# Ledger of designs, part 42: designed miniproteins, single chains, continued (4)

Each design is a single chain, and the fold is of that chain. pLDDT is the mean over its residues in the fold that is shown.

## One batch from the design tools (miniprotein)

Design m13442
Fold by ESMFold2-Fast:
Order: sequence, then C-alpha cells, then structure tokens
Structure m13442 (fold): chain A 68 residues (1-68)
Amino acid sequence: SSAEKAKKAAIERVEELMKEYEEKGLPEPSEEALKLAEPVAEAIAEEFGITDEEIKKKILKLLAIERE
C-alpha cells in the first residue's frame, strides 16, 4: 500500500540521517531541545504508524538537532 511505502521510506530516511550525523560527530542535542521536539516527533511517528521505540528515538534526536 502507499502507506506502507511511505512508512518504509520515512524509516530509511531517518536511518540515513542518523548515520550521517553520527559520522559528522555532531554534539548530542540539549535536554531542552529534546523536550521541545517531543510532541512533533510523537505526531510524526503516529502519522507514519511507527511503533518501533528505536526509530521513535531517532526521529526525536533528528528533530532536536535540526532545532539547535
């Protein structure tokens, strides 16, 4: 289905971005940035049907990094 394709593409993109940021050695986002990103990360995970806690944590970190 188109929803499953979108979910797979989103997960693959999250994994690619996390690998890129890890390779660049960027600093860990602040606790404040993580708290601000939390509701948006939860909304994205819910929209794409992502229930994997590891992927949810990666989405949260990516959003927090982008906000700093």
Scores: mean pLDDT 78

Design m13443
Fold by ESMFold2-Fast:
Formats: C-alpha cells, structure tokens, sequence
Structure m13443 (fold): chain A 64 residues (1-64)
C-alpha cells in the first residue's frame, strides 16, 4: 500500500470503530464505504479494497 492508501485506511478504521463503539451502525457502515471509495480513488486494486473492507468490518465488530 502507498503512504496515502495507508493513511486513508487508518483514518477510516478509526471512524468505523468510534461509530461502532457508540452503537452507530449506520455511521460505521458509511465510514467503511467511504474508506473503500477513497482507496479506489488512490489507485488501490479491487482485491486491496475488499481486504480493507473486511479488515475494518472485523475491527469495528470487535469494538461494538
């Protein structure tokens, strides 16, 4: 992953975790979707985007 892709993933993960911890499933989903879209804009492959989505979902679910 590029530095920009890594920063986007970290920021998106934090947003999803914060939302999930607050019981905001809707906001957590938005954070995941926005992060996936941002990674695509930064040139990440579809496989990288899917793996990132799954990783964020797992971490957010553990935080909820």
Amino acid sequence: LSDEQQRALVAGTKRAVDAASAGNTEEAQKAIDETAKRLEELGASPEVVENARKAIETVAKDAA
Scores: mean pLDDT 81

Design m13444
Fold by ESMFold2-Fast:
Structure m13444 (fold): chain A 81 residues (1-81)
Amino acid sequence: SMLDEIKAELEKIFKDLEAGKISEDEALKRVAELLGRAKTAEEARELADFARQLAAKSTNPKTKAVAEVAYTLAALQAQEL
């Protein structure tokens, strides 16, 4: 599904950030682009919950920070949809 694809890409972004392959700014840009693909408030809420789970699993402070921003963006998007 589209949601499964977005979730897989979010995981890859956080792994690349954790490995130092991309910057926090680049990760935030990619995350915002992916979250913009949510079509309904329910999809946006599911992505928000998933981003929160990624934040909880991370050991890298930068990855945790980006995941928390992703949660906030997805939650705000759910209110606009």
Scores: mean pLDDT 81

Design m13445
Fold by ESMFold2-Fast:
Structure m13445 (fold): chain A 62 residues (1-62)
Amino acid sequence: MKLLVTVPEDFDKEKLEAVVKKYGGRILKEVPEFNGYEVEIPKDKLEEFLQALLPLKPLGVG
């Protein structure tokens, strides 16, 4: 499943990459205009990924 993760300006990209890889996903591309990342996560891991993403304080996920 493809998602756009929007993050604050001072966000640690390596923390996002670690969480994405932990749940079997990958970062597809960066979207600098929105300070965001397009990521692909397996559907069966989506709920766990979203829970793990909350402590990183994203601005939005869609």
Scores: mean pLDDT 79

Design m13446
Fold by ESMFold2-Fast:
Structure m13446 (fold): chain A 57 residues (1-57)
Amino acid sequence: LEEELEKLKKMPSDEVLEYLAKTYFNKSKEELSIDEIQEAIAKLVDELYKAGLVGSS
């Protein structure tokens, strides 16, 4: 369970997933398929990286 919780920290929070679901798929986070979650995460990470929000300081 502790190890599983560490893996969950790798994923964005529910609020971020909900934002991506609405923005990219016009769905709620609970309606996202596994494939859509993966795509949404990839898009978010790419956008955050390009915006300089990842790897700051």
Scores: mean pLDDT 65

Design m13447
Fold by ESMFold2-Fast:
Structure m13447 (fold): chain A 60 residues (1-60)
Amino acid sequence: MIIVEITPEDLEDKEFYEELLQALRETVEEGRKAGLTPEQINRRMAEKASEILEKREKEK
């Protein structure tokens, strides 16, 4: 399944969490259509999640 390191504080910020969730869902669907393995999909999700979370951490 999806493996993402998210802090409890991040989950309380619904706007950032919603952006993260949307990006992850899109990555999963795109990966499924492309026939990627779960490992490959997880890596792409981690990259998107990292970008969103780093932006949030710097702007908090």
Scores: mean pLDDT 70

Design m13448
Fold by ESMFold2-Fast:
Structure m13448 (fold): chain A 65 residues (1-65)
Amino acid sequence: GGKEGVELLKKAYEGKGSGDDVDKGIALMGEAAKKEGVEKVKKLAEEAFGELGPQVAGLAESAGA
């Protein structure tokens, strides 16, 4: 789900993940946005990344397009 996608992106951002983790994270967030709505995914990204949340949410929105 969207939370799993956010966790994968956070892992990659912290230097503990790979490019595959980024791709999978974005794909999971895009699927969650289609099923549950973009706003729910944005909220999950903001809660996980704080001040960086809007930037991460933008990536999910772009992947969903």
Scores: mean pLDDT 71

Design m13449
Fold by ESMFold2-Fast:
Structure m13449 (fold): chain A 81 residues (1-81)
Amino acid sequence: SLRQQLAKAIREYQQVSDQASARYPEAQQLTQQTNQRISDLSAQAGAAREAGDEDKYNALIQEMIQLYNDATQQMQQLLAQ
């Protein structure tokens, strides 16, 4: 389910962001930008859910999953150096 995919993406992001942010200012900046964008998308998803717009809600959750996964990959790239 999208909810399970989101929960997994959040866990993987949190794990790698903690490690990368301790070592790299670039990772701290990426974490701040990612958290801001996620906050905005989360607010939009909440509004879509309240309006009963399931298609929009699912699209926003999918976008959040993609953002978490992209940030995780970038941080893993930094840690591999």
Scores: mean pLDDT 89

Design m13450
Fold by ESMFold2-Fast:
Structure m13450 (fold): chain A 64 residues (1-64)
Amino acid sequence: MIKVIVEAAGKKVVVELLESGQIKIYFPEEASKEVILFAVNTLLEAYKKGLKDTTINIKLESVP
């Protein structure tokens, strides 16, 4: 499983790639599309690099 957690302006976006190949995305209603897209792209890059059973935590200091 690959898990990406992005925190921006006190909001958390979580994207998980499960063993089944299913992608799950969790975000609050006020989350920006840019932060969600960033989290998804981070997950895809980790998958392309062949990472397995990893959790990536990112805190953004500025939100667009």
Scores: mean pLDDT 78

Design m13451
Fold by ESMFold2-Fast:
Structure m13451 (fold): chain A 55 residues (1-55)
Amino acid sequence: SAAQVAQLDDTIASLRRQRDEAVARDPDRAAELDAGTDAVVAQLTAQRDQLRQQS
């Protein structure tokens, strides 16, 4: 549904913002934080795209 897609988009945006804040606090961990965030965002994006296809 559109509501579920919007919630996933909000979650993805929140995760990216949190990653940016964490990198700003500890730049030496940027690669680790980016890799972790990218993996979760990819999974959520796949879920969002699947919901859009099933509508």
Scores: mean pLDDT 83

Design m13452
Fold by ESMFold2-Fast:
Structure m13452 (fold): chain A 73 residues (1-73)
Amino acid sequence: MTKEELEKKRREISDEFLKENPEPITYEQALELLEKRLAESKDPLDQEAIRSLITEHKENKKRAEEAVKKDKE
């Protein structure tokens, strides 16, 4: 499994989610959808792509929350 295959799969999953969920959703809703997709997936490449997206999404949420804190590094 190459890095290029993983990146392509991540884009396909992201595009599919945007197509299925055209309305803005919360961070929590997006994470729930990704975790559900991961539980239903049997393809190792699909699973790795979804886990990568979940990690990125959690990191983005954490950074956004840290940005509103007065005391930050």
Scores: mean pLDDT 72

Design m13453
Fold by ESMFold2-Fast:
Structure m13453 (fold): chain A 120 residues (1-120)
Amino acid sequence: MDEILEKAEKIIDEGAKKAEEEETIEKARQTVLLATGEAVTYALLEAGDEESAKVAKEYLEKAAEEPEKYEEYAGKGLAAVLKLSDDETAALVQAILAYGYAKMKEAVEKQKEKLAKKKA
């Protein structure tokens, strides 16, 4: 599980780096959310939980389409995974989602600072 979490975090970190190169807050947010969805799907598949991986992906894709509802969709996805997965796999998914959300907020703040400096 720890090795899966470390690799999932690296997927999100790569997404966050790409988000720093985006020109809009909306694109930066979407880039990190998509990377988070990939990281969760990766972790569930590595854990052998293909059914939960499918459900988690569906909710994270909805979060990417409606970033303002990210917490709602992430919560619903986690609730669905908790119902299907064992406690260890569910805890892993929760950790990945929390990390992705934090990285998304960091990317948004960096983008705001970048736009403020441009004086356009």
Scores: mean pLDDT 77

Design m13454
Fold by ESMFold2-Fast:
Structure m13454 (fold): chain A 109 residues (1-109)
Amino acid sequence: MELVVTVTIVVDITGKSKEEIEKFKEEVKKEVERLVAENPGVTLESLNFMELVDEKTGRRLLIAVITLRSTLSREEVEALVEELLRRVKEIAEKLGMEVVASRVDIRDA
């Protein structure tokens, strides 16, 4: 069974410099590439970053969307996603950023 996994992570980047935002993106990309390299049954389909400004609050959000394909079991995929989310939260915290939301969607390919 092949699974498609979409992980959406929303990070508050309000008041952050361009350099800090780029460093966050680079560290996230490195973690995803590491996860794929360590798990032969997992492939990276796409990694996209989008910025959104909440005009009412002036809050700036960075949305990371990671799409993976996997031949691993659902349980193994859920464990890998949990580890990825933990690592991304650690990266955000080190850069003084807050992960405000995350969503995981796992479906049959």
Scores: mean pLDDT 86

Design m13455
Fold by ESMFold2-Fast:
Structure m13455 (fold): chain A 68 residues (1-68)
Amino acid sequence: MALPKPGEKVTVVATTSSGESTFEGVVLETKNGKVVVGSKDKRLLLAESAEAIGADGTVAPVARVVLE
């Protein structure tokens, strides 16, 4: 499957200790079939797992979250 491109806005679906939540982010880089996502939401740093969904519905696993 194609990955969201660097600079693309994505919806991040994350599982945290408080449950599943949806956040906004942007792809900073792609590496080894995963994406690095920048976000302003500190709750995303507590995620046990996360997936990024691009505007076209492309889904990729999140390798790392960077707080912007």
Scores: mean pLDDT 77

Design m13456
Fold by ESMFold2-Fast:
Structure m13456 (fold): chain A 60 residues (1-60)
Amino acid sequence: MSREQEIENTRKAIEEVDKEMAELEAQIKASPNPPPELIRRLAALFTAKGILEAALDFLE
């Protein structure tokens, strides 16, 4: 895979994580007592996004 393709694939992965995070955040904010599992999933997505952003920064 070319460097350009790796950059593009990483950006797409970040976009998908951002969409999942936005949907999950909306669910959490819509509930006064969100299940702890939703909060854990959001934290995992934050971690994944951080790793992908670091990878993208390295590839740039």
Scores: mean pLDDT 81

Design m13457
Fold by ESMFold2-Fast:
Structure m13457 (fold): chain A 120 residues (1-120)
Amino acid sequence: SIEEILEEIKELLREIKEVDPELEPVTEALIKLIDTILEEPNNLEKIAELVHEVRLALIDYKEKHPETPEEILELFEEVASLLVEGNQKLNDGDIEEAEKLFRKAKELLEEILELVKKQK
């Protein structure tokens, strides 16, 4: 189910935070985005605000860690975009496409987790 996929994404975000605690602002903003999709999927203003919060957190992280591969930052931005697109498909009633987009977000987070582990 979509709820199951989104809960699995939240678990991956918690694992990423455990590997690199300085990514907490990024992972917490993405968790809030997922919670908003689950509880308030039509709250497009809050979703847009949380996407902006993710972007600001990534900018701050890059400034503190200039050696971080650009690919990690780009993958987090893609995850946020896929979550927004998935929510749009849910609101349109296209459950199959929404599930596909959320599964892709999960796959990119698994890739991020492996890349973050290599930085330690």
Scores: mean pLDDT 90

Design m13458
Fold by ESMFold2-Fast:
Structure m13458 (fold): chain A 82 residues (1-82)
Amino acid sequence: VLDLVVPQLIKALQHESPLVRLGAVEALGELLKLAPEELVSKYSGQIFPALVKALEDEDENVRIAAKKTLEQLVEESEKLKK
C-alpha cells in the first residue's frame, strides 16, 4: 500500500492549502513510525526529498512539522543501528 500512499502524500505536499500540506507531512510522519524499517529504507529516496522541500514551505506550521518528522526519522535510524 506504500506504493499508492507515498506518491499521494508527496503530491499533497504541493497542494495550495497549508492545511493539506501539514496533513501530508503528519501522515508521512505517522507512516514512518508504523512502517517496518525495511520499507522506510526502500521509500526513503522518495520521502526525504519531499520532506526536505517542505522545510522551505511558506507556512511555519508545515516547516515545523517537516523538521520534526525528518529529525525523528534520522534519530530512529541512528538508534536502530547495532
Scores: mean pLDDT 73

Design m13459
Fold by ESMFold2-Fast:
Formats: sequence, structure tokens, C-alpha cells
Structure m13459 (fold): chain A 97 residues (1-97)
Amino acid sequence: SEAERYAELLAERLKELGFSPKLIKAVEEEIKKAKSPEEIAEVLLSLFSDLATVIVLMHELGMPEEVIEALRKKLVELEKNPTLLASNLASIASALA
């Protein structure tokens, strides 16, 4: 239920930012499938190339601290693996094209 609420709020914000309906729908569906804060963080990192943008959106949507902490943990893992970071950035660039 919480995941569904955050998916709806995120979809509204992404529409305001001018993202495509197809991308918004895909992100919304992935967030709704998320069973943990870590999975929500992974979806957001796949969508955005800028950590600051992701953190701002999470705060604006009123996401719980556990989701924000999951994002911080994921970033520490990405910093330790430059190949994984490059792969994620490439995926985000592809999604934005």
C-alpha cells in the first residue's frame, strides 16, 4: 500500500518535470512491485543520472527515512564498483534518449 502511494506521487512529480508517459508508467509499475526500500532505491537510480535530483524527489514525495537510507547504501556500493556505476549511468542515458 505504501509502495502504491509513493508510485502515484512520483508519477505526478515526473509528469510535472516533463518525463514521457511511457517512462512514467514503467517507473510506477517497478515501484509498485518493490518489496523493500532497497528495490525502490534501485528503480530511482536507474531513472536518474544525478543523485541530488533523486534525493530531492524522495524528500518532496515524503518517502520514509528507510528508503533514503537504502539509497545511501546503494550509492556506497556503486562508489566501490566503478564498472557498476558506469553501467547504471549508461542505462539512465539510454532511458533518457
Scores: mean pLDDT 65

Design m13460
Fold by ESMFold2-Fast:
Structure m13460 (fold): chain A 52 residues (1-52)
Amino acid sequence: EKKILTLPRNQIVDKMKELQAAGYYSETNPKDPKKLIWIFILPDNTKQKFIE
């Protein structure tokens, strides 16, 4: 199976600090509507995705 980066909700603040993210938003995971995808906006205006 493909390895995908996962991030639980209680680690969002730590991940923002690690990435020095300008912000984040969430999308519904199309494979599991009960889970979210976290999208972090990095300082270089690129996006990093994690699944819940």
Scores: mean pLDDT 76

Design m13461
Fold by ESMFold2-Fast:
Order: structure tokens, then sequence, then C-alpha cells
Structure m13461 (fold): chain A 73 residues (1-73)
């Protein structure tokens, strides 16, 4: 399901961030964006809001780690 795919991508992004794999995390965010579009077509407004908050939090986390990595490079 779209819901299972969304939740699996959240796990994969969090794992990539733990491993400081910014490149993989960015690719997974792109996939999460596509899955979020599909989720918005079928999910309740409450679930969409939760999904958008989860998405936004991970986008911010990836951007933050990328900035730190660029400063340290």
Amino acid sequence: SVEEEFNELLKQIKEALKNNDIESAEELIDKLDEVLKELKKVASPERVLEAELDHGSLVTAVATQKTVAQIEA
C-alpha cells in the first residue's frame, strides 16, 4: 500500500541519516515526495497533515546534515 511504502521510506531515510549517508538520504527524500503525492489522493486530511509534518522534519534533518558535512569537507 501507499501507506506502507511511505512508512518504509521514513525508516530508510532515518537509517541513512544515522549512517551519515546524505546522498542516499536525498534520493530517498525524492521518493518520499512522490509517495506523499499519492498518499494525499487517498488519505484522510488528518493523516495527510501527519505525513506532511513527518516529511518536513526529515527534509530539515537532511538539509541540516548536508550543511554540516559541507562545512567539515
Scores: mean pLDDT 85

Design m13462
Fold by ESMFold2-Fast:
Structure m13462 (fold): chain A 124 residues (1-124)
Amino acid sequence: DRRRLEEVMREAVRAALDLLHAAAGFDRASDGAVELAFRMAASSPEEARRLTGLAMGLSPRLAAAVVGAAIAVLEAFGYLERAKAIRDQALEVRPDEFRELFERYRPELERAIELVREILREAE
């Protein structure tokens, strides 16, 4: 069911954003940031590049949280090529910041992926 998938995905995005805020000290996500991360996770590779560009208009810590949450959700769902496209685009726009983020906060990003996997299992 598409509606159930969208609901689970939105729940997963919110959980990932809340974890990244609490564990990595990223800026608290607004409803708009949650919707942006959800749209990035649900989008085609072309749309993901466009939405990643829009996310770069946010504060650096909020942009990092949104991109990180989208990557975590995509990797948990097995959409590895989409996750890679978003990661590569973020590194093109803000290479030093996102390189430091991906390396420094890797354990927190891995926990976000596992949290999303747990949400997916509970939804089965």
Scores: mean pLDDT 77

Design m13463
Fold by ESMFold2-Fast:
Structure m13463 (fold): chain A 77 residues (1-77)
Amino acid sequence: MTDEEVREYLERILPEIHENMEKAAELVSKIFGKKLEPREFSVDELLDMLRNFEDTDDHYVLAAALSLVGQKERAEE
Protein backbone atom coordinates (compact mmCIF):
# COMPACT_ATOMS: atom_id res chain seq x y z
CA MET A 1 0.00 0.00 0.00
CA THR A 2 1.43 3.37 -1.06
CA ASP A 3 1.21 6.69 0.85
CA GLU A 4 -1.26 7.92 -1.78
CA GLU A 5 -3.55 4.92 -1.15
CA VAL A 6 -3.28 5.35 2.64
CA ARG A 7 -3.97 9.10 2.33
CA GLU A 8 -7.09 8.46 0.22
CA TYR A 9 -8.33 5.89 2.75
CA LEU A 10 -7.68 8.23 5.70
CA GLU A 11 -9.47 11.13 3.97
CA ARG A 12 -12.53 8.89 3.54
CA ILE A 13 -12.64 7.74 7.18
CA LEU A 14 -11.34 10.95 8.82
CA PRO A 15 -14.83 12.22 9.87
CA GLU A 16 -15.57 8.87 11.56
CA ILE A 17 -12.16 8.86 13.29
CA HIS A 18 -12.91 12.35 14.66
CA GLU A 19 -16.41 11.25 15.74
CA ASN A 20 -14.90 8.40 17.78
CA MET A 21 -11.96 10.40 19.20
CA GLU A 22 -13.56 11.05 22.61
CA LYS A 23 -14.37 7.35 23.12
CA ALA A 24 -10.90 6.34 21.92
CA ALA A 25 -9.16 8.71 24.35
CA GLU A 26 -11.41 7.51 27.22
CA LEU A 27 -10.76 3.84 26.42
CA VAL A 28 -6.96 4.28 26.20
CA SER A 29 -7.01 6.38 29.41
CA LYS A 30 -8.71 3.48 31.23
CA ILE A 31 -6.36 0.84 29.78
CA PHE A 32 -3.14 2.70 30.65
CA GLY A 33 -4.34 4.45 33.80
CA LYS A 34 -3.52 7.82 32.24
CA LYS A 35 -5.44 11.04 31.69
CA LEU A 36 -5.53 11.39 27.91
CA GLU A 37 -7.52 14.09 26.14
CA PRO A 38 -9.12 13.64 22.70
CA ARG A 39 -7.28 15.45 19.93
CA GLU A 40 -8.03 16.07 16.26
CA PHE A 41 -5.42 14.52 13.97
CA SER A 42 -4.84 15.82 10.46
CA VAL A 43 -4.44 13.42 7.53
CA ASP A 44 -0.72 14.31 7.37
CA GLU A 45 -0.28 13.48 11.08
CA LEU A 46 -2.10 10.16 10.58
CA LEU A 47 0.13 9.31 7.62
CA ASP A 48 3.27 10.02 9.67
CA MET A 49 1.94 7.87 12.54
CA LEU A 50 1.13 4.94 10.23
CA ARG A 51 4.56 5.18 8.54
CA ASN A 52 6.39 5.35 11.88
CA PHE A 53 4.42 2.92 14.01
CA GLU A 54 5.60 3.62 17.56
CA ASP A 55 4.55 2.62 21.05
CA THR A 56 3.10 6.05 21.96
CA ASP A 57 -0.12 7.33 23.53
CA ASP A 58 -1.11 8.98 20.23
CA HIS A 59 -0.67 5.68 18.36
CA TYR A 60 -2.86 3.85 20.90
CA VAL A 61 -5.60 6.51 20.68
CA LEU A 62 -5.51 6.21 16.87
CA ALA A 63 -5.62 2.39 17.07
CA ALA A 64 -8.62 2.59 19.44
CA ALA A 65 -10.42 5.05 17.13
CA LEU A 66 -9.83 2.78 14.12
CA SER A 67 -11.06 -0.22 16.13
CA LEU A 68 -14.25 1.65 17.07
CA VAL A 69 -14.83 2.52 13.39
CA GLY A 70 -14.41 -1.17 12.50
CA GLN A 71 -16.69 -2.29 15.36
CA LYS A 72 -19.47 0.03 14.14
CA GLU A 73 -19.34 -1.59 10.68
CA ARG A 74 -19.61 -5.08 12.23
CA ALA A 75 -22.30 -4.14 14.78
CA GLU A 76 -24.55 -2.69 12.05
CA GLU A 77 -24.88 -6.18 10.54
Scores: mean pLDDT 72

Design m13464
Fold by ESMFold2-Fast:
Structure m13464 (fold): chain A 61 residues (1-61)
Amino acid sequence: AELTVEVPDDASELERLELQKRVVDWAIAEAQAQGDSEGVAVLTDEKARLDAEIERLRAAA
């Protein structure tokens, strides 16, 4: 029963995750260009996590 301002519904949550994935893809490319191997590893793991969450929400729809 926690209501926070601008809590997204299921459709908005999926859209938000897809936007986050685009940002992460961009961040991976930037980290690679800068030679930030730690950043690339962390961002690649986060991308895999977002992909799994998107698939979970799509399967639940």
Scores: mean pLDDT 75

Design m13465
Fold by ESMFold2-Fast:
Structure m13465 (fold): chain A 63 residues (1-63)
Amino acid sequence: ASLEEILKAADEEKDEEEKRALEALVMKLQGFSLGEIAKALGISRATVSRYIKKAAEKFGVKV
């Protein structure tokens, strides 16, 4: 999926946790590090990694 498709999915997502996972994937695709994403979202690096993997699997993206 394209970055635009993932951004749109994040905007349309009603589940806050799923929305956060999509936001983490978007930031990763924009070139941010796990530490930068963790700081921006207020969560641990481990949670960021888990969120990115989950969202990437859903959209067929390799990270």
Scores: mean pLDDT 79

Design m13466
Fold by ESMFold2-Fast:
Order: C-alpha cells, then structure tokens, then sequence
Structure m13466 (fold): chain A 93 residues (1-93)
C-alpha cells in the first residue's frame, strides 16, 4: 500500500528531524522536514514518479547520514527502511 508506506516514511523523516534538532544539527533537521513535506505534496498530487524519485534519493542518502552521525544511526536506518519499502510498493504497482 503506497499511502501507508508514504505515511511511514514521513513519520520516520520527522523523527529523524526531531532527533537531529536535539543534537544541534539544524540543517539536517530542516532537510528531513522538507523531504517529508515533498513526499506529502507528491502524494497529494498523485505524482508517483516524483514520489519514487524522492524515495530513491532518501534511501541512497541515509547510509551516509548514519556514517557521519552515528548518534542518528537508528533514525536514519528506520527512514532508509521506510524509503526502500515505498520504492518497492510503487514498483509493484
């Protein structure tokens, strides 16, 4: 279910954003919030190609975030797993 997978990714990105803000990483927190907003906007527009592109970019980027900020590894892994799940649901459609 694409809607459920997108909701899960939005929730994971917002959790990553909150944790990044707590750690004094405001640029990363803002980027995560903007990505969550972009996913919601793409979903509301029914733009599956944009949604897929965002999910792929998130999945590719999050391992680097975890490597650079080990304190965020759990939130980054959760967001990466959610992004990969969203990619799978869209490609299955």
Amino acid sequence: NIDRAADELVDALLALSRRAEELGLPALAQSARLLAQAIEDARKAGDLERLLSIARDVAATLPGVAATHPELAEEAQRAQDAALKLVEEIERS
Scores: mean pLDDT 88

Design m13467
Fold by ESMFold2-Fast:
Structure m13467 (fold): chain A 84 residues (1-84)
Amino acid sequence: SDLEQQLLEQLEKDPENIEAYQMLAGLRPDDAEIHKKLGEIYFKQGNYKEAVVSYKVALTIDPENEEIKKKLKEAEEKLKEKEE
């Protein structure tokens, strides 16, 4: 869609635009990569709780993805160190 193309163009200019990824996830609900990218952005920001949530959504879509499993484990370890 035109909106999807506009969101992809926004992400080329601002690859950490959470709002653009959230909108894109609404257009592509079965795309685990979008939720993986959201998790990576939250992780980079130190928002480990939201990173864990995003990676879990990605694994619901693609449960055998070893890269996402590894990222989830790392985010859970960081969350445990900071809050628990």
Scores: mean pLDDT 85

Design m13468
Fold by ESMFold2-Fast:
Structure m13468 (fold): chain A 83 residues (1-83)
Amino acid sequence: DKKRELLDIPDDLAEAIARAFASLSDVPSIEALREALDMLKLPEELKERVLEIYLKLVPNPSGTIDPETIAGYVEAFLEQTGL
């Protein structure tokens, strides 16, 4: 976590992920989203950034979507970015 900062890439990718989930009819809970991001072994900075943006877009998420399903969506976004 020390030397390099993922300023541009994490912000763009994190915003894309957060906005995609915020636009779902069944918006995932913050706990489920955090668990899904952890399952994918994403960098800590990226995980925190996604959660920050998501909470700004959906302050009170009440969805029931499970972490495995969320992880599948995140994998699709990572595939689009070539990661």
Scores: mean pLDDT 70

Design m13469
Fold by ESMFold2-Fast:
Structure m13469 (fold): chain A 56 residues (1-56)
Amino acid sequence: SAKLAQIKALYQQALAEMKALAAEGKKRGVPQTEIQNALSDKLLALQDQVTAIWNA
């Protein structure tokens, strides 16, 4: 369905952004706990976006 295509694209983009965020955080010496918190926040936002697409 169109919703599945949207969700797939959203996951693909979010995964790339999270990988980039984690890599840059490690490169800059950001504490692992802070990186994990930032990634958790992005995952929660992703879940909200996916839920919105399913309910559209």
Scores: mean pLDDT 84

Design m13470
Fold by ESMFold2-Fast:
Structure m13470 (fold): chain A 63 residues (1-63)
Amino acid sequence: MEEELRKKLEEKRKELAKVIGEVLRKIGDALQEGLDSGDKELLDKLLAEASKESLELLKEFEK
C-alpha cells in the first residue's frame, strides 16, 4: 500500500517538475528575446504572452 502511494507521489513530482521546467523555459525565452530587442514594449508583450501560456500549462496540470 505505501509503495503504491509513493509511486504516485513520485509520478506527480515528475509531472510537476516538467510543467515548472516548461514554464521557466517559456518565461526565460521571452525575457531573453525581449532584452535582446532593446524594445520595452516588445519585452512587456512577450512576457505577457509567456505568462498566459504558463497559466494555461498550470491549469492543464491541475486537472
Scores: mean pLDDT 77

Design m13471
Fold by ESMFold2-Fast:
Structure m13471 (fold): chain A 76 residues (1-76)
Amino acid sequence: MPLSDEEQLERAERLVEEVVQRARDAGLPDLAEMVREAYRLLREEYDRGRITAAEMLEHLEALVRAVREQIDAEAA
């Protein structure tokens, strides 16, 4: 079942906060800041009606995957 707009926004916010915390815990504050900035820009595009909640969540899920891979690589 597709998520509602509200559920997609809540999921996006949780993904951002989780990966920001993981980046900070890994000693990568610049990576955490980059994720927060990307979320802010995507949220602005959503608020302006330029992208859907689903598109914003898809972009954030891709970014979160890449960031998690980078954190794991730095830990290895």
Scores: mean pLDDT 81

Design m13472
Fold by ESMFold2-Fast:
Structure m13472 (fold): chain A 59 residues (1-59)
Amino acid sequence: MEETEKIINEYAKKLSEIVSKEVVDEVKENALKKAEEGVSKEDIENTLEIALENAEENK
């Protein structure tokens, strides 16, 4: 889980440059909740990557 939290924090930092703090906090909370529910690190990282890509394209 600690490695998953590091990935979530890295994506949160990148997202904070593009979207509001409220959106970043929501994405971070949802990702952490999914990790606690047993969703794989790979699936969480993929979800975060999609969110980041979408945010970058809609700048």
Scores: mean pLDDT 79

Design m13473
Fold by ESMFold2-Fast:
Structure m13473 (fold): chain A 87 residues (1-87)
Amino acid sequence: DEELFKEAVKLAEEGVRLLREGKPEEAIKKYEEALKLLDTLPPSRETQELKAGIYYYLGEAYKALGEFEKAKEYYEKAQKILKELGL
């Protein structure tokens, strides 16, 4: 489903922009929407790479909010996926 993947990419990019603008709560919402779309797609290297990136940026967003335990959890999710992909 190429269209849903493209929408997930757009949402992730919007999240990164919002995070750079100092809007971590809005960024989190965009990342969660992107993950929801990706979870409807068959597993692939591309979907897993994007999920890893989103989990990393969720970690950055929660860190910006001072929620360090949630940040750690998301960094660990990102690292696990990257390790499984040989990255």
Scores: mean pLDDT 89

Design m13474
Fold by ESMFold2-Fast:
Parts: structure tokens; sequence; C-alpha cells
Structure m13474 (fold): chain A 71 residues (1-71)
């Protein structure tokens, strides 16, 4: 369904960003995004909505940005 495709795009986006950060040596920020991705995958399997997934993704991105800003 369309919701599943939107959730998959969030997962793919977070994985790509985490891989990029890890490749550049930002291991802590990458770990935050990888943990959020695992949680989102778990929630999606339990039938979580796009809005619930988006909230977790946004919180993880904000936390990763704060880690990078502090570095």
Amino acid sequence: MEEEEKIQKIIDGLRSLAALLQARGYDEAAAVLNEATKEIERMAKQGASYEEVEKIANEAIQRAAEILDAA
C-alpha cells in the first residue's frame, strides 16, 4: 500500500544518511540513525502509521544534527 512505500522511503533515507556519516567518521551520529531505522522497521511490522514513523525519523535526524553541531 502507499503507506508502506512512504515508510520504506524513510528507512532507505535514514540508512543512506547513516552510511554517509559513518564513511566520514561520524560514528555516533550514524549510530543514532541506525537505531532509529531498526525501531522504525519494528514499528512498521506492527502496523505503525506513517505519522508515527515520521516522528521517530525526525527526532533521530534532530539528535544526529545536535551531535554533529557539538563536534
Scores: mean pLDDT 83

Design m13475
Fold by ESMFold2-Fast:
Structure m13475 (fold): chain A 85 residues (1-85)
Amino acid sequence: SSKLQELIQEELQRLSTLSFEDQLARLQELFLEIRRLSGSDKEKAIELTDVAIESLRWLSQQYPERKEELDRWISELERLKKQIE
């Protein structure tokens, strides 16, 4: 759990230095990486999914006007996580 929290904080720190457009591009890259790893490294795929979900939750708080769209991405990642588990 401590390792996961560190990874989440590192990703949030990275995202905080980016524009909104670049934050979305980064999260899309994480989504693709999760899908790639889901068939080969389930543990890493689950870890990255948790990082991506927490990153999207943080982003929804920073951009309330985009909350509905970002919450849909969170729901998709939660469904993907259940499929990997």
Scores: mean pLDDT 86

Design m13476
Fold by ESMFold2-Fast:
Structure m13476 (fold): chain A 55 residues (1-55)
Amino acid sequence: MDAEAQVSQLLADGDYDAARALAEKAGLPQEWFDTMERMTRQGRAAGAEARAARA
């Protein structure tokens, strides 16, 4: 149960290598990990764009 939360936290921190290693060790599906990574990257990009706009 904690593995999914820990992987999500590592992705939020930008520690993709540790997140991937933990997901693999916990036996989480690669498709699930790919989805979480993609969503985290998109969220970061949107946040950076909003700050850059300053409008």
Scores: mean pLDDT 73

Design m13477
Fold by ESMFold2-Fast:
Structure m13477 (fold): chain A 75 residues (1-75)
Amino acid sequence: MEKEIEKLAELAKLSEEELEKIKEEAKKKTSDEEVQKKLVFLKIAELLSSEPEVVEKLQKLLQEMAKELAEKAKK
């Protein structure tokens, strides 16, 4: 999850400080670490979806992640 969040942040052109701010906001809403990660992921995805020009890059990233999961499954 964290690696995936980092890749989405790169596509959204978020600085490390902006990403940490989003994480802190999630921590204020819930103490559940898994829910916090999901909230951060959704927030970054919402920011990304507002920029049509990055949609193609997002699709390629998702394909790369799917390929990585398939490689791990073939072990």
Scores: mean pLDDT 68

Design m13478
Fold by ESMFold2-Fast:
Structure m13478 (fold): chain A 74 residues (1-74)
Amino acid sequence: AKEEMFKIAEEVMKKLPKELQEEFKKRLDLAKKLKDIEDAGKMLVLALLEIQEKYPELKEEVDEAIARISELMK
């Protein structure tokens, strides 16, 4: 579950401009240090929502990633 959430987040990250990839990777690394799956998932969802606000054209892909991560947090 946790590994799968990070793979989903990394897939979205690869579609971002290089500068946002660096910022997102820092948040991803921080989430990996969290022991609780729910806390890690919430951090990833918040990061994805920030991407969606900066890049509205990625809304569909971000919404899909958030839905998949939310499913894994259950």
Scores: mean pLDDT 77

